# Designed miniproteins, single chains, continued (2): the designs that were tried, part 77

Each design is a single chain, and the fold is of that chain. pLDDT is the mean over its residues in the fold that is shown.

## One batch from the design tools (miniprotein)

Design m6657
Fold by ESMFold2-Fast:
Structure m6657 (fold): chain A 58 residues (1-58)
Amino acid sequence: VAEEAADAVIRNLESAKKISKEAYDFYKRLAEDFARGMEAAGQTELAERVRKRLEEID
């Protein structure tokens, strides 16, 4: 579940960047919050994957 959610968050962020700046900002915020939640839950590798993808998309 968590891995599939992370993949969906990343995919939505990539799509949002192509659509509009407002959509990108919104999904970027969600992805950052998701990564923090994953890290707090002990899913550190998953959190790092999301953060790395955020950096690559920027």
Scores: mean pLDDT 77

Design m6658
Fold by ESMFold2-Fast:
Structure m6658 (fold): chain A 92 residues (1-92)
Amino acid sequence: SREENVEKMRTLVELIMQGASAEEIAKVLGISKSTASRMIKKFNEAKAQLAEMLAKGVPLTEGERRVIEAALNGDPDLADVLAEAYAEELAR
C-alpha cells in the first residue's frame, strides 16, 4: 500500500542519512543490495542537484525550498519529506 511504501522509504532515507551501507539497508528493508545501492545513488544525485539549483537562484515553490534547505542542513524532518516524495515515485 501507499502507507507501507512511505514507511519503507522513511526507513531507507533515515539509514542513508546515518551513513548506513547498501548491505545494511538491504538487510533492514528486505530488498536487494542492488536496489539499496541505486537508492543511495539517487539520493546523493538529488542532493547535488538541489544544491546546484539553490546556488543558481532558480525560482522555487515554498515546498521545494524547504526540502532543499532541509537536505543541505541535515534536518531530521528531511527523512519524512523525502520518504513521501520517494513513495510517490515508486507508485508510478
Scores: mean pLDDT 67

Design m6659
Fold by ESMFold2-Fast:
Structure m6659 (fold): chain A 64 residues (1-64)
Amino acid sequence: SAAEEAALAAGKAVAERIKQGLEAQGHKAEATAELVSATEVRITLNVDGKTYEITLTAAEALSM
């Protein structure tokens, strides 16, 4: 749906911004985003070999 596409796009934008910020600080970072529900995205971060997960609502991702 359009809402799911918007949520995923927002999550991917947040993931990319986090990755760029971490790389600017000298970290090795990878970030991915996936839909958990129609209104929620999970961002998976791999930073210097450690994995972190953040779940955001579409509204939260769009406000970041």
Scores: mean pLDDT 83

Design m6660
Fold by ESMFold2-Fast:
Formats: structure tokens, sequence, C-alpha cells
Structure m6660 (fold): chain A 89 residues (1-89)
């Protein structure tokens, strides 16, 4: 179970990074503090190693499920921030 949770967290973070980069290109958000794709990949690897050593609680699992649902909403609405905001309001 733990390995699958770590994989889900990393997948969700990758999705959020790609979404944020897209919004930055569209001028919806301020420039991200990410220097390179290599730095992002290195940071994600370090986080994955740290998460693999972490104990997961029921609250952690619920948070991961909420983030996964948020990812599904962003995919469903084609990364349109107005439509996502309307769905969560």
Amino acid sequence: MKKKLVEKIIELLRFQIELARKYQEEGVIDALSLSTDEEVEEALKKLEEALEKREFTEEDIETIEELEKEKELFKKFGEDPEKVEAAVA
C-alpha cells in the first residue's frame, strides 16, 4: 500500500507542476520558482525517498484521495481555471 500511495503523491505533484507551467504560459499565475526540469526531477526523487520512509495515517490517505479528485476535475475541464473554480464552489 505505501508504495502505491507514494506513487500517487508523486504523480499528483507532477500533474500540478505541468498544470502550473501551462497557467504560467497563459499568464494566469505568476512565474514559478522552478529553474529547470532537471531540478524538478531531482526534487521529486528526494521527496519520493522521504515519503517512502513516512508512516501514512487515515488523514494522509484522505488528503491523497482529495488531491486525486482535484486532478480528475482539472482533466475533465481541460485545465480551464474558470470551470474548475465553478465545480468546487
Scores: mean pLDDT 64

Design m6661
Fold by ESMFold2-Fast:
Structure m6661 (fold): chain A 60 residues (1-60)
Amino acid sequence: DAALDSAVTLAAEALLKKDPSLSKTEATSLAKDVVESALDAGATPEQVAAAAKNAMDELS
């Protein structure tokens, strides 16, 4: 799922920007947990990807 893959990638990048002490592996693992939690709460992959992109844009 391209939207889900994009959501995980963007969330991992946002996490690394917020906490540069995280490794890429740790950031990706946390991003997967966050995405799964959001999906379990009823968000769509597209909504999660949009939220992650907004977080990245705000940190840029």
Scores: mean pLDDT 76

Design m6662
Fold by ESMFold2-Fast:
Formats: structure tokens, C-alpha cells, sequence
Structure m6662 (fold): chain A 83 residues (1-83)
């Protein structure tokens, strides 16, 4: 069971995201995933810069939930649980 998250953000918006904000956002997503019984979170970001910031945040989190972050220039902002 996987939580899929799409984030369509410009590089300008991504540049404005602080490490603390990225950490808080990632921590919230992981907590939500754990509450839903999700084993993996897959994040797709249109911005490579945002993807890197989110990966760094995920590495600082201690959780049994696996996190994968990808760059997808055509991603639409979305959140869904898939089997």
C-alpha cells in the first residue's frame, strides 16, 4: 500500500522552501502515511530543487515507512493512496 504525492511547484517556489519547512512537511506526510497503514510514500516533484530538499528532509526522519522522491516535470499536485 503506497501513498502517492504529486507536487507541481516552480523553481522559484522551491527556492523559498527552508530546510525546516521541508522537514515539517515530510514529517507530516510520513505521520499521515503511518496513520493510514501505508508502507511506502512516493513523491513526484516538478522541481528538481524541491525534490532534493525533500530527499534531504526524508533522510533525517526515523520511520518504518519507505520514502522515494522523483522528479517529474509534468506532475500535477495530488495526493492518493494506491494498492
Amino acid sequence: KTLEVGIDASDEEAAAVTPEQAYKAMAALVKYAEAQGVEKVVIRSSSPLLAEKLREAAEKLESKVEVEVFVDPNVETSIRIVE
Scores: mean pLDDT 84

Design m6663
Fold by ESMFold2-Fast:
Structure m6663 (fold): chain A 88 residues (1-88)
Amino acid sequence: KEEIERLKKEAEEFKKQADGYKNMAKSYELIVKDLEEAKERAKTQPNAEELIAKYDEGIEKSRKNMEEAKKKFDEYQKKADTLEKEIS
């Protein structure tokens, strides 16, 4: 009985971790969108080439962070799902 309660708490902790990474991935997605919009606006500026290169670096870094957060979301979600199946 106490073992089932402990497994339920562990599943809840993994779900919280998954939720955290899901929110982190969404935040990076918004950063990518903002940088892509800034890149489009930069095309009409005198130093467009330099600005675009800087925004491209920011987009690449944010996309890498987004993919890493998505991987951790999947990992923790699977751990939670596995525990829930074991205790049901």
Scores: mean pLDDT 85

Design m6664
Fold by ESMFold2-Fast:
Structure m6664 (fold): chain A 82 residues (1-82)
Amino acid sequence: MKEKEELAEELVKYSEETIERAIELVREEMSKSYGGDLQKYGQALIALEHFLKNGRKKEALLTLSVESLKLALKYVKEAEKK
């Protein structure tokens, strides 16, 4: 979908460290998206980190929901100010 791709393209412009920081802040919302299933949430985080570590930033970001990507963009902007 266009919105998800647009969000991922905006996020991929940031450094890996900034993206990882934003993901840390969005993890609470990610856990809610999995209905409190911490095992599935943990597996999603492992997949996300695996893609990031292998330089596949866009694929990593596309594992997230549109809602999580919007939160990540908000947090990334705050992280860049620090």
Scores: mean pLDDT 68

Design m6665
Fold by ESMFold2-Fast:
Structure m6665 (fold): chain A 74 residues (1-74)
Amino acid sequence: SELQEVIIEFTRLVTEAYEATRDDPTLRAEVDGLSAEADEWLRRYLAGEISEEEFIAKLREITARVRELTARAR
């Protein structure tokens, strides 16, 4: 499913970002912030406050920011 694919991609990229930012506390804090933002959208989705399509769109936006952060850390 699209939802499963987006969650798997997000998890993979967050893992890469954590590895890339290991020695940079400032960038690590940015990764933590993006992860927390994703967790809040997941909570809203599970509570029925947003649709699956809205959650997927938000998670894709956060995933793009994680990718950009990892590129800055490299």
Scores: mean pLDDT 88

Design m6666
Fold by ESMFold2-Fast:
Structure m6666 (fold): chain A 83 residues (1-83)
Amino acid sequence: SYFRKNEPLSDEQKEEIREETRRALERDPSADTVLELARRLGEKYKNAQAVIVVGEEAEPVFGSDSELVARMVGITIRSLVGE
């Protein structure tokens, strides 16, 4: 299902999300890793839009696989900042 929610997030939480995402992807940049990150972030930040949204396929709307992951993280962070 589709949903959209923007919540203000602390700078510390934003940095944690970026760091955790970078570390996991550096270790294994697979679709499974992205899905696991989405699950963990969603559970950790239940009151904020802390989910890396990747379609059923790890096929990006934009860029290469590496660029896609970076864009998906950027989308998640933008959503958490609140607009």
Scores: mean pLDDT 50

Design m6667
Fold by ESMFold2-Fast:
Structure m6667 (fold): chain A 77 residues (1-77)
Amino acid sequence: MVVKVLEYEVTDENGNKLGSLKAYIKDDGTIELEGEINGVKFRAEGFSAENPEAEAELMVRLIHPSAKITLVKETEL
């Protein structure tokens, strides 16, 4: 079950918007990541919920190495 949703904006080094992603924090202590960056859609799961931001940043940088993420919304369920 999802207990928290973190929504991130993804920008390049110059602050241009590349896309967005969501981290779905689950009650089992894992995260599901889902997003789109430069038209590339991705989904990944099984990451630890210990540091959702670090997992999200790692994922987006596989697509765009200079990408930055910014938390824009947090929802607790």
Scores: mean pLDDT 80

Design m6668
Fold by ESMFold2-Fast:
Order: C-alpha cells, then sequence, then structure tokens
Structure m6668 (fold): chain A 94 residues (1-94)
C-alpha cells in the first residue's frame, strides 16, 4: 500500500538521519542527510505519479495519508532540513 511504501521510506530516512548525526565531517554529513531527503522526495513523487497527480504538492499529498504517517514524514523531514542547513553553514565557514 502507499502507506507501507511511505513508512518504509521514513524508516530508511531515519536510519540515514541517525548516521548523519554521528558524522563529524560536515561535507559527509550533508551528503548522507541529502541522500535521506532525496529518498523521501523521490518516494512521494513516485506515489503522486502513480495516483495520476504528478503536480500535486508535497503538502496536498501528505493530507491524503493517515495522520500518524503524515506526522512521521513531517518530523523526519524537519530534522533532515535542520541538519542540512547546519551542515551547509559549517561548510561555508570552513
Amino acid sequence: SDEEIVLEAVKEAEKLLEEAKKEKDPQKQLEIAMKADTLLDRTMRQLRRRAGKPFMSWEEFLATLPEEVRRKVLEVREELKKLIDEAKKKIAEE
């Protein structure tokens, strides 16, 4: 199901997020975190395309998912975005 596909992508993104948090090199941290972000984005795009709505927004698609699934996606995406922003800032300072 779409829910199972999303939850599996969240699980993999969470593993990459934890790996990125442990990485000391900002460049490598950014690469791992961006890999997780790309995985989530790609999964959501694939599901929207499968539903015949390739131009549906991220927010509109999340609104079609159960609240608990939507919340997990938003939480991991927010942590990834913060980590990516922090890593980019550290790289710019070096």
Scores: mean pLDDT 83

Design m6669
Fold by ESMFold2-Fast:
Structure m6669 (fold): chain A 87 residues (1-87)
Amino acid sequence: SKEKAIDRLIALLNIAVPLTPEQVELVKRALEEIDISVEELNALIDYLRKHPERLKEVAEKIRNAKTLEDVKKIIQEMLDEVRRERE
């Protein structure tokens, strides 16, 4: 399900860089509001697992993000990157 995929992505980000409860909530909201399928979420998780340096970079950007809009932008940039690689 999309909810389980979101939880797996958050768990992966937390392993790379510990996130506060407030940041976890922002990531959940961003992923729920962004037009992203379960298949795309799974592709993003797989991509980040294969690119640990990029996973750490993304997690650090999220850790430093202050707004929902900032988190959405970070996730959207990663989604666009994964979409381009799959072409």
Scores: mean pLDDT 82

Design m6670
Fold by ESMFold2-Fast:
Structure m6670 (fold): chain A 64 residues (1-64)
Amino acid sequence: GLDEKLKKAAERGAEVAAGLAMYLGGESSATGSGEVTEDEIIGTGKTEKATGVVRTSVEKFKAS
């Protein structure tokens, strides 16, 4: 449904933004900075989630 499409689009956006953050700040340097994605600009959890997203995106990009 609509919710599924929205979630999928948000995940894709997060992947792109995480890749961009890695490119600008170096490998997983977003840890503690929290400037990763629009999807991560919510509360204190942004730093923890950003670290996970960046790390996953780095591994995914290397595997691709």
Scores: mean pLDDT 55

Design m6671
Fold by ESMFold2-Fast:
Structure m6671 (fold): chain A 63 residues (1-63)
Amino acid sequence: LDEETQRLIEELELDEEELQLLLDYAKKHNIDVGKLLRFYLDLYGDPARAREALVADLRRWAA
């Protein structure tokens, strides 16, 4: 992960389980992690809301 992407992960305060869900999804779909995180931050405007929405989506997509 590049420095900017790592900073976004830190801003969202993702735990180990949430980070693993994100990385697994991004790898499976060949998606840039930093772009996905930026999308959720831009859409929700608040890191806590962005995290909740992202994690909910990732869990739903993993099922």
Scores: mean pLDDT 81

Design m6672
Fold by ESMFold2-Fast:
Structure m6672 (fold): chain A 97 residues (1-97)
Amino acid sequence: MISKEEAKEAYKKAEELFEEIEPELRERLLEAGLSEKQVETVLRAVHQAILDALLEKVPEEEFVDYVVERTRELLAAAGLSQEQIDIAVEVIREILE
């Protein structure tokens, strides 16, 4: 069970981590051939996946794998193709490792 204080800390950490990676992630996704609309969808999914990982208290050693798989689920739900999802999660893994 997460306290209100733990939830607030998770939101802040998710925002700080996302702000750190967002410029490189955006640039690499555009270079990989995703449209601006698809890139915005990926960025929202990654931010949510990072937040979900922190709220679930995922161990540091499992964090990258959790964020990658959670992003994959969110992108599939958003209607991206398997090819677009594979491009996005590869870029995310490289940035977070």
Scores: mean pLDDT 85

Design m6673
Fold by ESMFold2-Fast:
Parts: structure tokens; C-alpha cells; sequence
Structure m6673 (fold): chain A 75 residues (1-75)
């Protein structure tokens, strides 16, 4: 189903964010997270998912990435 595909892409993006956050260079980590967001956007577009739903999913991923960055910055 479309929901299963979206869930898989979201989970894959989250795992990629976690891997990017293991980079010691915070600027490189931020750059990698931006690349992951762009790749996820393109994959969702290829699946003909409505733009509004794509925007919602990307906002969730941005919030997740920001939480990871905030935790790393405080340590």
C-alpha cells in the first residue's frame, strides 16, 4: 500500500539522519541531513504522492533531525 511505502521511506530517512549525526563535524552532519531530505522529497514525488502530504512528511523529518541535532549540540 502507499502508506507502507511512505512509512518505509520515512524510517529509512530517520536511520540516515541517525548515521549522519554520528559525524563529528556538525556542518557535515547538517549537509548530509539536507541531502537526505532532498532525496526523500524526490522519492515521494516519483510515487505521485500529493505535494501537501509530502510537505507534512518532510516537516516531521525536519523536526526529528532538529531534535537529534539539539541533543548532540547540548552534549
Amino acid sequence: SMEEIIKKLKEEAKKKFEEAMKLEDLLKAADEMVKILLETYEELKKLNIPEEEIEKLLEELKEYGQKLADKKQEE
Scores: mean pLDDT 80

Design m6674
Fold by ESMFold2-Fast:
Structure m6674 (fold): chain A 76 residues (1-76)
Amino acid sequence: GDAGGAARGAAAAIEAARRNGSISAEQAKDMLVAAGADPEGGGARAVLGAIEREARRHGGSLTAEQMERAAHAAGM
């Protein structure tokens, strides 16, 4: 379902941030959608909102730890 796609995409985004040092909120969103998340769905919307809030605090990009914090804040 939508929540499963959001969780898979969040895991992929965390791994990408770990490999590259950071990723943008837009890259993280694209990874969630690629994993099957509906960006207008409840589960995906919660994760995407948390990602955008975390990125805004940190100049628009997220480290793996910041991505993990955003996913945790969204209940993942």
Scores: mean pLDDT 79

Design m6675
Fold by ESMFold2-Fast:
Structure m6675 (fold): chain A 56 residues (1-56)
Amino acid sequence: SSSEEKKKKEEVKLQMMADFVKIAIDTEKYLAEKTGFSTDPAKELQAYYDELVKKI
């Protein structure tokens, strides 16, 4: 049905967004490791990631 197609497309979009946020998390963790600065940006992105995956 068209509703099933819309739902599947939305789930794929949410997964793509989650995948991009995961790359950002890994990048912030890498930067913190290399610079010795705070991991707080990675923690904030992790919270956002967790909210995105709850919608899938």
Scores: mean pLDDT 84

Design m6676
Fold by ESMFold2-Fast:
Structure m6676 (fold): chain A 63 residues (1-63)
Amino acid sequence: GPTRLTPRQEALLLRLIREASRLIAGAKSFEERVEAIREATRRTQEEARREGWDASFLAARDA
């Protein structure tokens, strides 16, 4: 998009949100949900890095 996200970045986010929702829905305990969220976050960051995507959610790398 013309503000912060490109169409490619938006499509990637939507895919990852769906995958994260599926993992969380499959979790049977709070601890499993935390692990699902961590795994989804890790996958999101790795895919973004591979695509050269520098979105605001990666700001932690700066400060």
Scores: mean pLDDT 68

Design m6677
Fold by ESMFold2-Fast:
Structure m6677 (fold): chain A 77 residues (1-77)
Amino acid sequence: SSKVEKMRENIDKQIEKLKEEHKDSSLEELEKEIQKLIKQQVKQIDSEKLDVKDKTKLLMYLIGEGTEIYIEHRMAQ
């Protein structure tokens, strides 16, 4: 749905911000910030009037994007 697309765009914006703000951060600090972002976004997704399938897709996307940042940062070290 268009609402899911907008929420996905918001996740992308939060991920981009996290990447920029923590470009030179340690893996430990990056992991903490990723966990914080995931917790905040999970609450946001849960508060929305969406079916379980759409919420699940958004949560899977969020976790995948956060994991990708961590792996990329680790591989760059």
Scores: mean pLDDT 83

Design m6678
Fold by ESMFold2-Fast:
Structure m6678 (fold): chain A 86 residues (1-86)
Amino acid sequence: MLEEVRRELEELRAKLEEVSREIEKLVETKGLSDEEIEELVEKEYGEVLERHREAVQLVRDTYEGRSETERGRALLEVLRERGAVQ
């Protein structure tokens, strides 16, 4: 369980970093309006978050103190080990 949560968070982080790099390259290329950038961010980040909805929900439940699941407790341990939460 803990290893599965770590894998999902690591994969989600890698995907978000990839999307961020692609958006940065597009922003550096002249031609995108603020509206186009917002739409691109919403679409790309939204798709990644939907694909990893379970991991996103675990993070939310953990921060809201509502997680009673084994996966939620495993996520808390991962976040604590990485210094993101105390």
Scores: mean pLDDT 63

Design m6679
Fold by ESMFold2-Fast:
Structure m6679 (fold): chain A 80 residues (1-80)
Amino acid sequence: SIGALKAAIAKLPAERRAELERIAREGSETELISAFLASDFGGRALLMRYARPEHVPFLVAVARQLGVPEAVIEAAVALR
């Protein structure tokens, strides 16, 4: 659910949340993929929420490769 995604993001330490938001908004594709692969559920949800529109199809493809359920991917995209 969207509420569960928001709660997972809120549980991230403030410094980590700020770093991931910077990577999502300003980072390269390489920085974004590295952060996504290294992140837990909350970190991945934050990266999807704040990623530039051109990076969304790429993150969706990676999430599918990692076995994230389609309903969770749809909720994360809807959270944008």
Scores: mean pLDDT 78

Design m6680
Fold by ESMFold2-Fast:
Structure m6680 (fold): chain A 87 residues (1-87)
Amino acid sequence: AAAAELAAQVAAARAKMPELAKETKDWLEKNPEKKPEIIKELEEALKDPSLSEEEKALIKKVKDLIENNEDPLGVAEELLALRVAKQ
């Protein structure tokens, strides 16, 4: 029951990913001063020993895309899929 509810919530979040990516890109363009804070949070996340090597690789890709002003949507979707697959 709980696993099915979580899977449904993740599926709903995935359906909203194009909207979230657009909002994130627009927000980053309007708030470039927040970009270093996001990068720092991603670097701190990479220090988490509970993360899989695949999750770490995807977080590194998101960080690199944000640093280069590129859209992280595809990599963010892949990271979300990995989190669901672990159930």
Scores: mean pLDDT 65

Design m6681
Fold by ESMFold2-Fast:
Structure m6681 (fold): chain A 70 residues (1-70)
Amino acid sequence: MLEEAAKALRDASKLAKQKGDDDLAKLALQGSDYLRKGNVKKGVRLGAKVNQKVQGIPEEEAEKELEEVL
């Protein structure tokens, strides 16, 4: 669950780097790191922001993770 979301963010980071968007890649890596460390609130926030820019992670998935932690 959290590992899947973290992996999706890592993959989004790799894609962003391939496109030359280093700033977006850093944001995606940060979100992945927060999720892997169990900081779901910060990870979900960054994941939602990355999803808006790369459309790699659905907002619905981020919402479900947040609801389970709340």
Scores: mean pLDDT 68

Design m6682
Fold by ESMFold2-Fast:
Structure m6682 (fold): chain A 64 residues (1-64)
Amino acid sequence: RVDQEQQRRDDFIQTSDDNISYYREQARRSDQRNQRDYQDRIDYNQSIRNSVISDYDSRISQLS
């Protein structure tokens, strides 16, 4: 059902945003070396977020 895929999409977005916020807070508290590490994790999570959202959008479109 489209509604179930939209709910999963929304749940994924919320979880992803929470994880990104967590890494941003960790970066803020960390030394310069660790800040770069956390920035890489943020960039990776943003990339995965965009890819997964695209997959959900494609799947929802197919179910419509």
Scores: mean pLDDT 79

Design m6683
Fold by ESMFold2-Fast:
Structure m6683 (fold): chain A 84 residues (1-84)
Amino acid sequence: SMLKKLVEEAIKIAEEALEVARAKGDEESVSILETYIEGLKIAKEKGDKEAAIFTVKGVLGIAKDLGLDDAAERLEKIIKELEK
């Protein structure tokens, strides 16, 4: 499904952001991203579009805080596709 594909892409971006946060020693962002990744996996399993949108928006905030401009742009596109 399109929802599954978009959530899988968001998980991959969140995992990339997690690696950046770990490399920076940003323990707060690491903890938040681990929580969001688990939430995205649950949303994907349940087909929960509203939970997926909420969690991707959370990942977007962290990506912006980490200065990950490409990841942020990709997450914004995912949010727009999920909100259709």
Scores: mean pLDDT 90

Design m6684
Fold by ESMFold2-Fast:
Structure m6684 (fold): chain A 70 residues (1-70)
Amino acid sequence: SKLEAKKKADEIIEETNKKLQEIRDEIEKQKINSIEEAQAATQQFQKKAEPIVEEAKKKIEEILEELKKS
């Protein structure tokens, strides 16, 4: 059903946001003292976040395909 598909998608988004927040918290603990360190921290976040976001996209695409069958 559409409600079940939405619930699954919402759960994936919530889990993804939690994982991204954990990475953000780890980077914040590094104590950035310069613009160069801030840029490096941003790049570190992107590198760690990329596989998490891609996995979430894949799961959402699978849910959308199931929704089309409903």
Scores: mean pLDDT 79

Design m6685
Fold by ESMFold2-Fast:
Structure m6685 (fold): chain A 62 residues (1-62)
Amino acid sequence: SMAEIEAAIEEIERLGVLAVIRGGDPEGISAAVHRAVERLRAGADPAEVVAEARREIEAQIK
């Protein structure tokens, strides 16, 4: 549903902001967030996209 997609986008953006605050690579974090949002807009499963985005974003933190 649109509500699930919107909630997923908000969560992914929240994870990105927190990762930057934790000293992660802003370029890598931005790329991971953009990829995740594009996947959601293409109709990918929101839960799967959020899980993968969390993994990729966390990988940007040193």
Scores: mean pLDDT 86

Design m6686
Fold by ESMFold2-Fast:
Structure m6686 (fold): chain A 100 residues (1-100)
Amino acid sequence: EEEAALERIRARADEAAAKLPRPATAEDVLALLDEIEETSDEVERALARLIRVAMEAARYVAEYDDQEAAMERVRRALEELRPVLPELSEKALKEIDKAK
């Protein structure tokens, strides 16, 4: 079940990578995420939202040097991913907890 969703995401990621200009800007990536968020697939939408939060967290660290606040935003996004990709969400949260 989750494996089939991850295979679809992998195929979509390969397609998306081929469409991105080289070098890709942050705006190019955000535009692609907006497109994915408009799909009917809840797994793809949830992952696009997680990637957006991760990009915003990275920008927040760069501007304010607040790693703790950035990590909290990422953790929350991973918890919101749990209903659609529970195994991936739990593994990622465990990795974050080990890094602290």
Scores: mean pLDDT 65

Design m6687
Fold by ESMFold2-Fast:
Structure m6687 (fold): chain A 65 residues (1-65)
Amino acid sequence: MDKVVVEDAAKKLKEVRPVLKDLSPETIAKILELLTVDNLSQEEVAKKMGVSKEAVSALAELNAL
């Protein structure tokens, strides 16, 4: 991993951290699976997982990096 990529990811994680802090690792993994494998919309993923749309949007943005 490039140090620059790791630092940028860490900076983004700090900005999003309060929203993601209340999510379990299993919930995060499932949200990413639904977004990437099942190609569901952010709204559908938020509805299925019972999480905020902000959390789903944050994870979608991190995955796009």
Scores: mean pLDDT 67

Design m6688
Fold by ESMFold2-Fast:
Structure m6688 (fold): chain A 76 residues (1-76)
Amino acid sequence: MPSEEERAQLDRELQETIEMLREKFPNDPRVQEIVDQLERLREQLMNAQTEAEMRAVMEQIAALMREAAKIEAERE
């Protein structure tokens, strides 16, 4: 079972990432789509009952973060 503290920390980190993406790319529809998916994954993270479910959500978050990084690199 994931700890309450671990879950809360991950949620805070996701919130900070979402806010940063919204601030940096407010008019990019690709980034807005990633933000929407991250918000859904935050909800799934809070509802995860097992380590396997937590891991699956974390893997999806990591994939979306890689996609966001690619979009950021394309603009620099």
Scores: mean pLDDT 78

Design m6689
Fold by ESMFold2-Fast:
Structure m6689 (fold): chain A 80 residues (1-80)
Amino acid sequence: SLDEELARLQAELDEIVKRLSGLTPEQQARLLPLVTEAVELLQKAYDLRDAGAPESELRKTIAELRKVVERLRQEIDAAA
């Protein structure tokens, strides 16, 4: 379900934020714009869900969130 996908993406983002604390200040600063984008997309997805927006709009927002989370994971894995 879309609720399960949102919960999974929230959990993945929370784990990413925890891993950021182990990086250098320079690495954290470089990744901050992507973290901000992911947080804003997650908030938008929850707002769309709670407003009863069309499923197609919610799916598009979740797809964009997934791409940003995947990129963040790759950047952190490369930094570690």
Scores: mean pLDDT 86

Design m6690
Fold by ESMFold2-Fast:
Structure m6690 (fold): chain A 81 residues (1-81)
Amino acid sequence: SMEKERLREELRRTTERIRAKIEELIKENAENATKTAALGIELAGVDFTYEQGLKAIEAGDLETARAYLEELRRELEELEA
């Protein structure tokens, strides 16, 4: 399905952008243990949402997959603000 392939690619790209941003923030805040711990938890949450999105695509639940993609997009926007 072209829709499944597009959603999978968008989930992957959005997640990679979030991971890169969080990893840079961790490096920038390496001496702040509280902030790096919080960013690590955020990164784990992003990975979890990505995995749930992929599972939704595999199950054919494209509405749920799109909801997870929108959650990831919102997370990226908040990180870039």
Scores: mean pLDDT 89

Design m6691
Fold by ESMFold2-Fast:
Structure m6691 (fold): chain A 63 residues (1-63)
Amino acid sequence: GAEAGRRAARKVRDSGASPRLAAAVGGGAIYHEGGEEGGLAGAQTGWMSGPEARAAMREGARL
């Protein structure tokens, strides 16, 4: 769920990746489990919010 996405995003962020990439990883990882609400929570852990978080989540979900 959302917690797994947040952990994935934080790990990517801590490795020096961009906030966008961290948001995509976190959002994509939990989109299929928790839908948009879960995916958005993961994306926000990557320092994204609002429409940017939603876009990053959708990009990650497609990977």
Scores: mean pLDDT 60

Design m6692
Fold by ESMFold2-Fast:
Structure m6692 (fold): chain A 88 residues (1-88)
Amino acid sequence: MEEIKEFEERLLKKSDEAGEAAYRNPEEGQRIYDEVKAEAERLAKEHPEARPVAKSLIAYADGNYTRGVLKREEEEKKKLEEQLKKLS
């Protein structure tokens, strides 16, 4: 049980890294996200009882990656709008 919890905490941290990486570089963020997904699927194969945990970890990683990409787009848009206001 605790072994699975330690794995879960590590994958959650890596998922946060995927979001941060996606904010800086979407390709790197996707690479980290894919790694989290692969490790979660491996956990489900080695511990079938942990399949719900693996599924939630994949969903969490997907959410963090997506939020990182969206945050990047929003900040780039705000910077462009501010630059345009300085021209006007």
Scores: mean pLDDT 80

Design m6693
Fold by ESMFold2-Fast:
Structure m6693 (fold): chain A 55 residues (1-55)
Amino acid sequence: SEKLLQGVESVIEKSPPESALIVTEDAIAHARKTKSPQEYIEKLEEMKEEIEKKL
């Protein structure tokens, strides 16, 4: 959902990269478990990839 994506984005902006990675991975796991739209999962995975490039 859009609210969850915005929440994850806010945490990423305020958190160290290592903490942001954990939050993003948890969000992806939750989205997959709840059968969220594939588009939403893909956006979360893109965010994870960008965080990993900074580590």
Scores: mean pLDDT 77

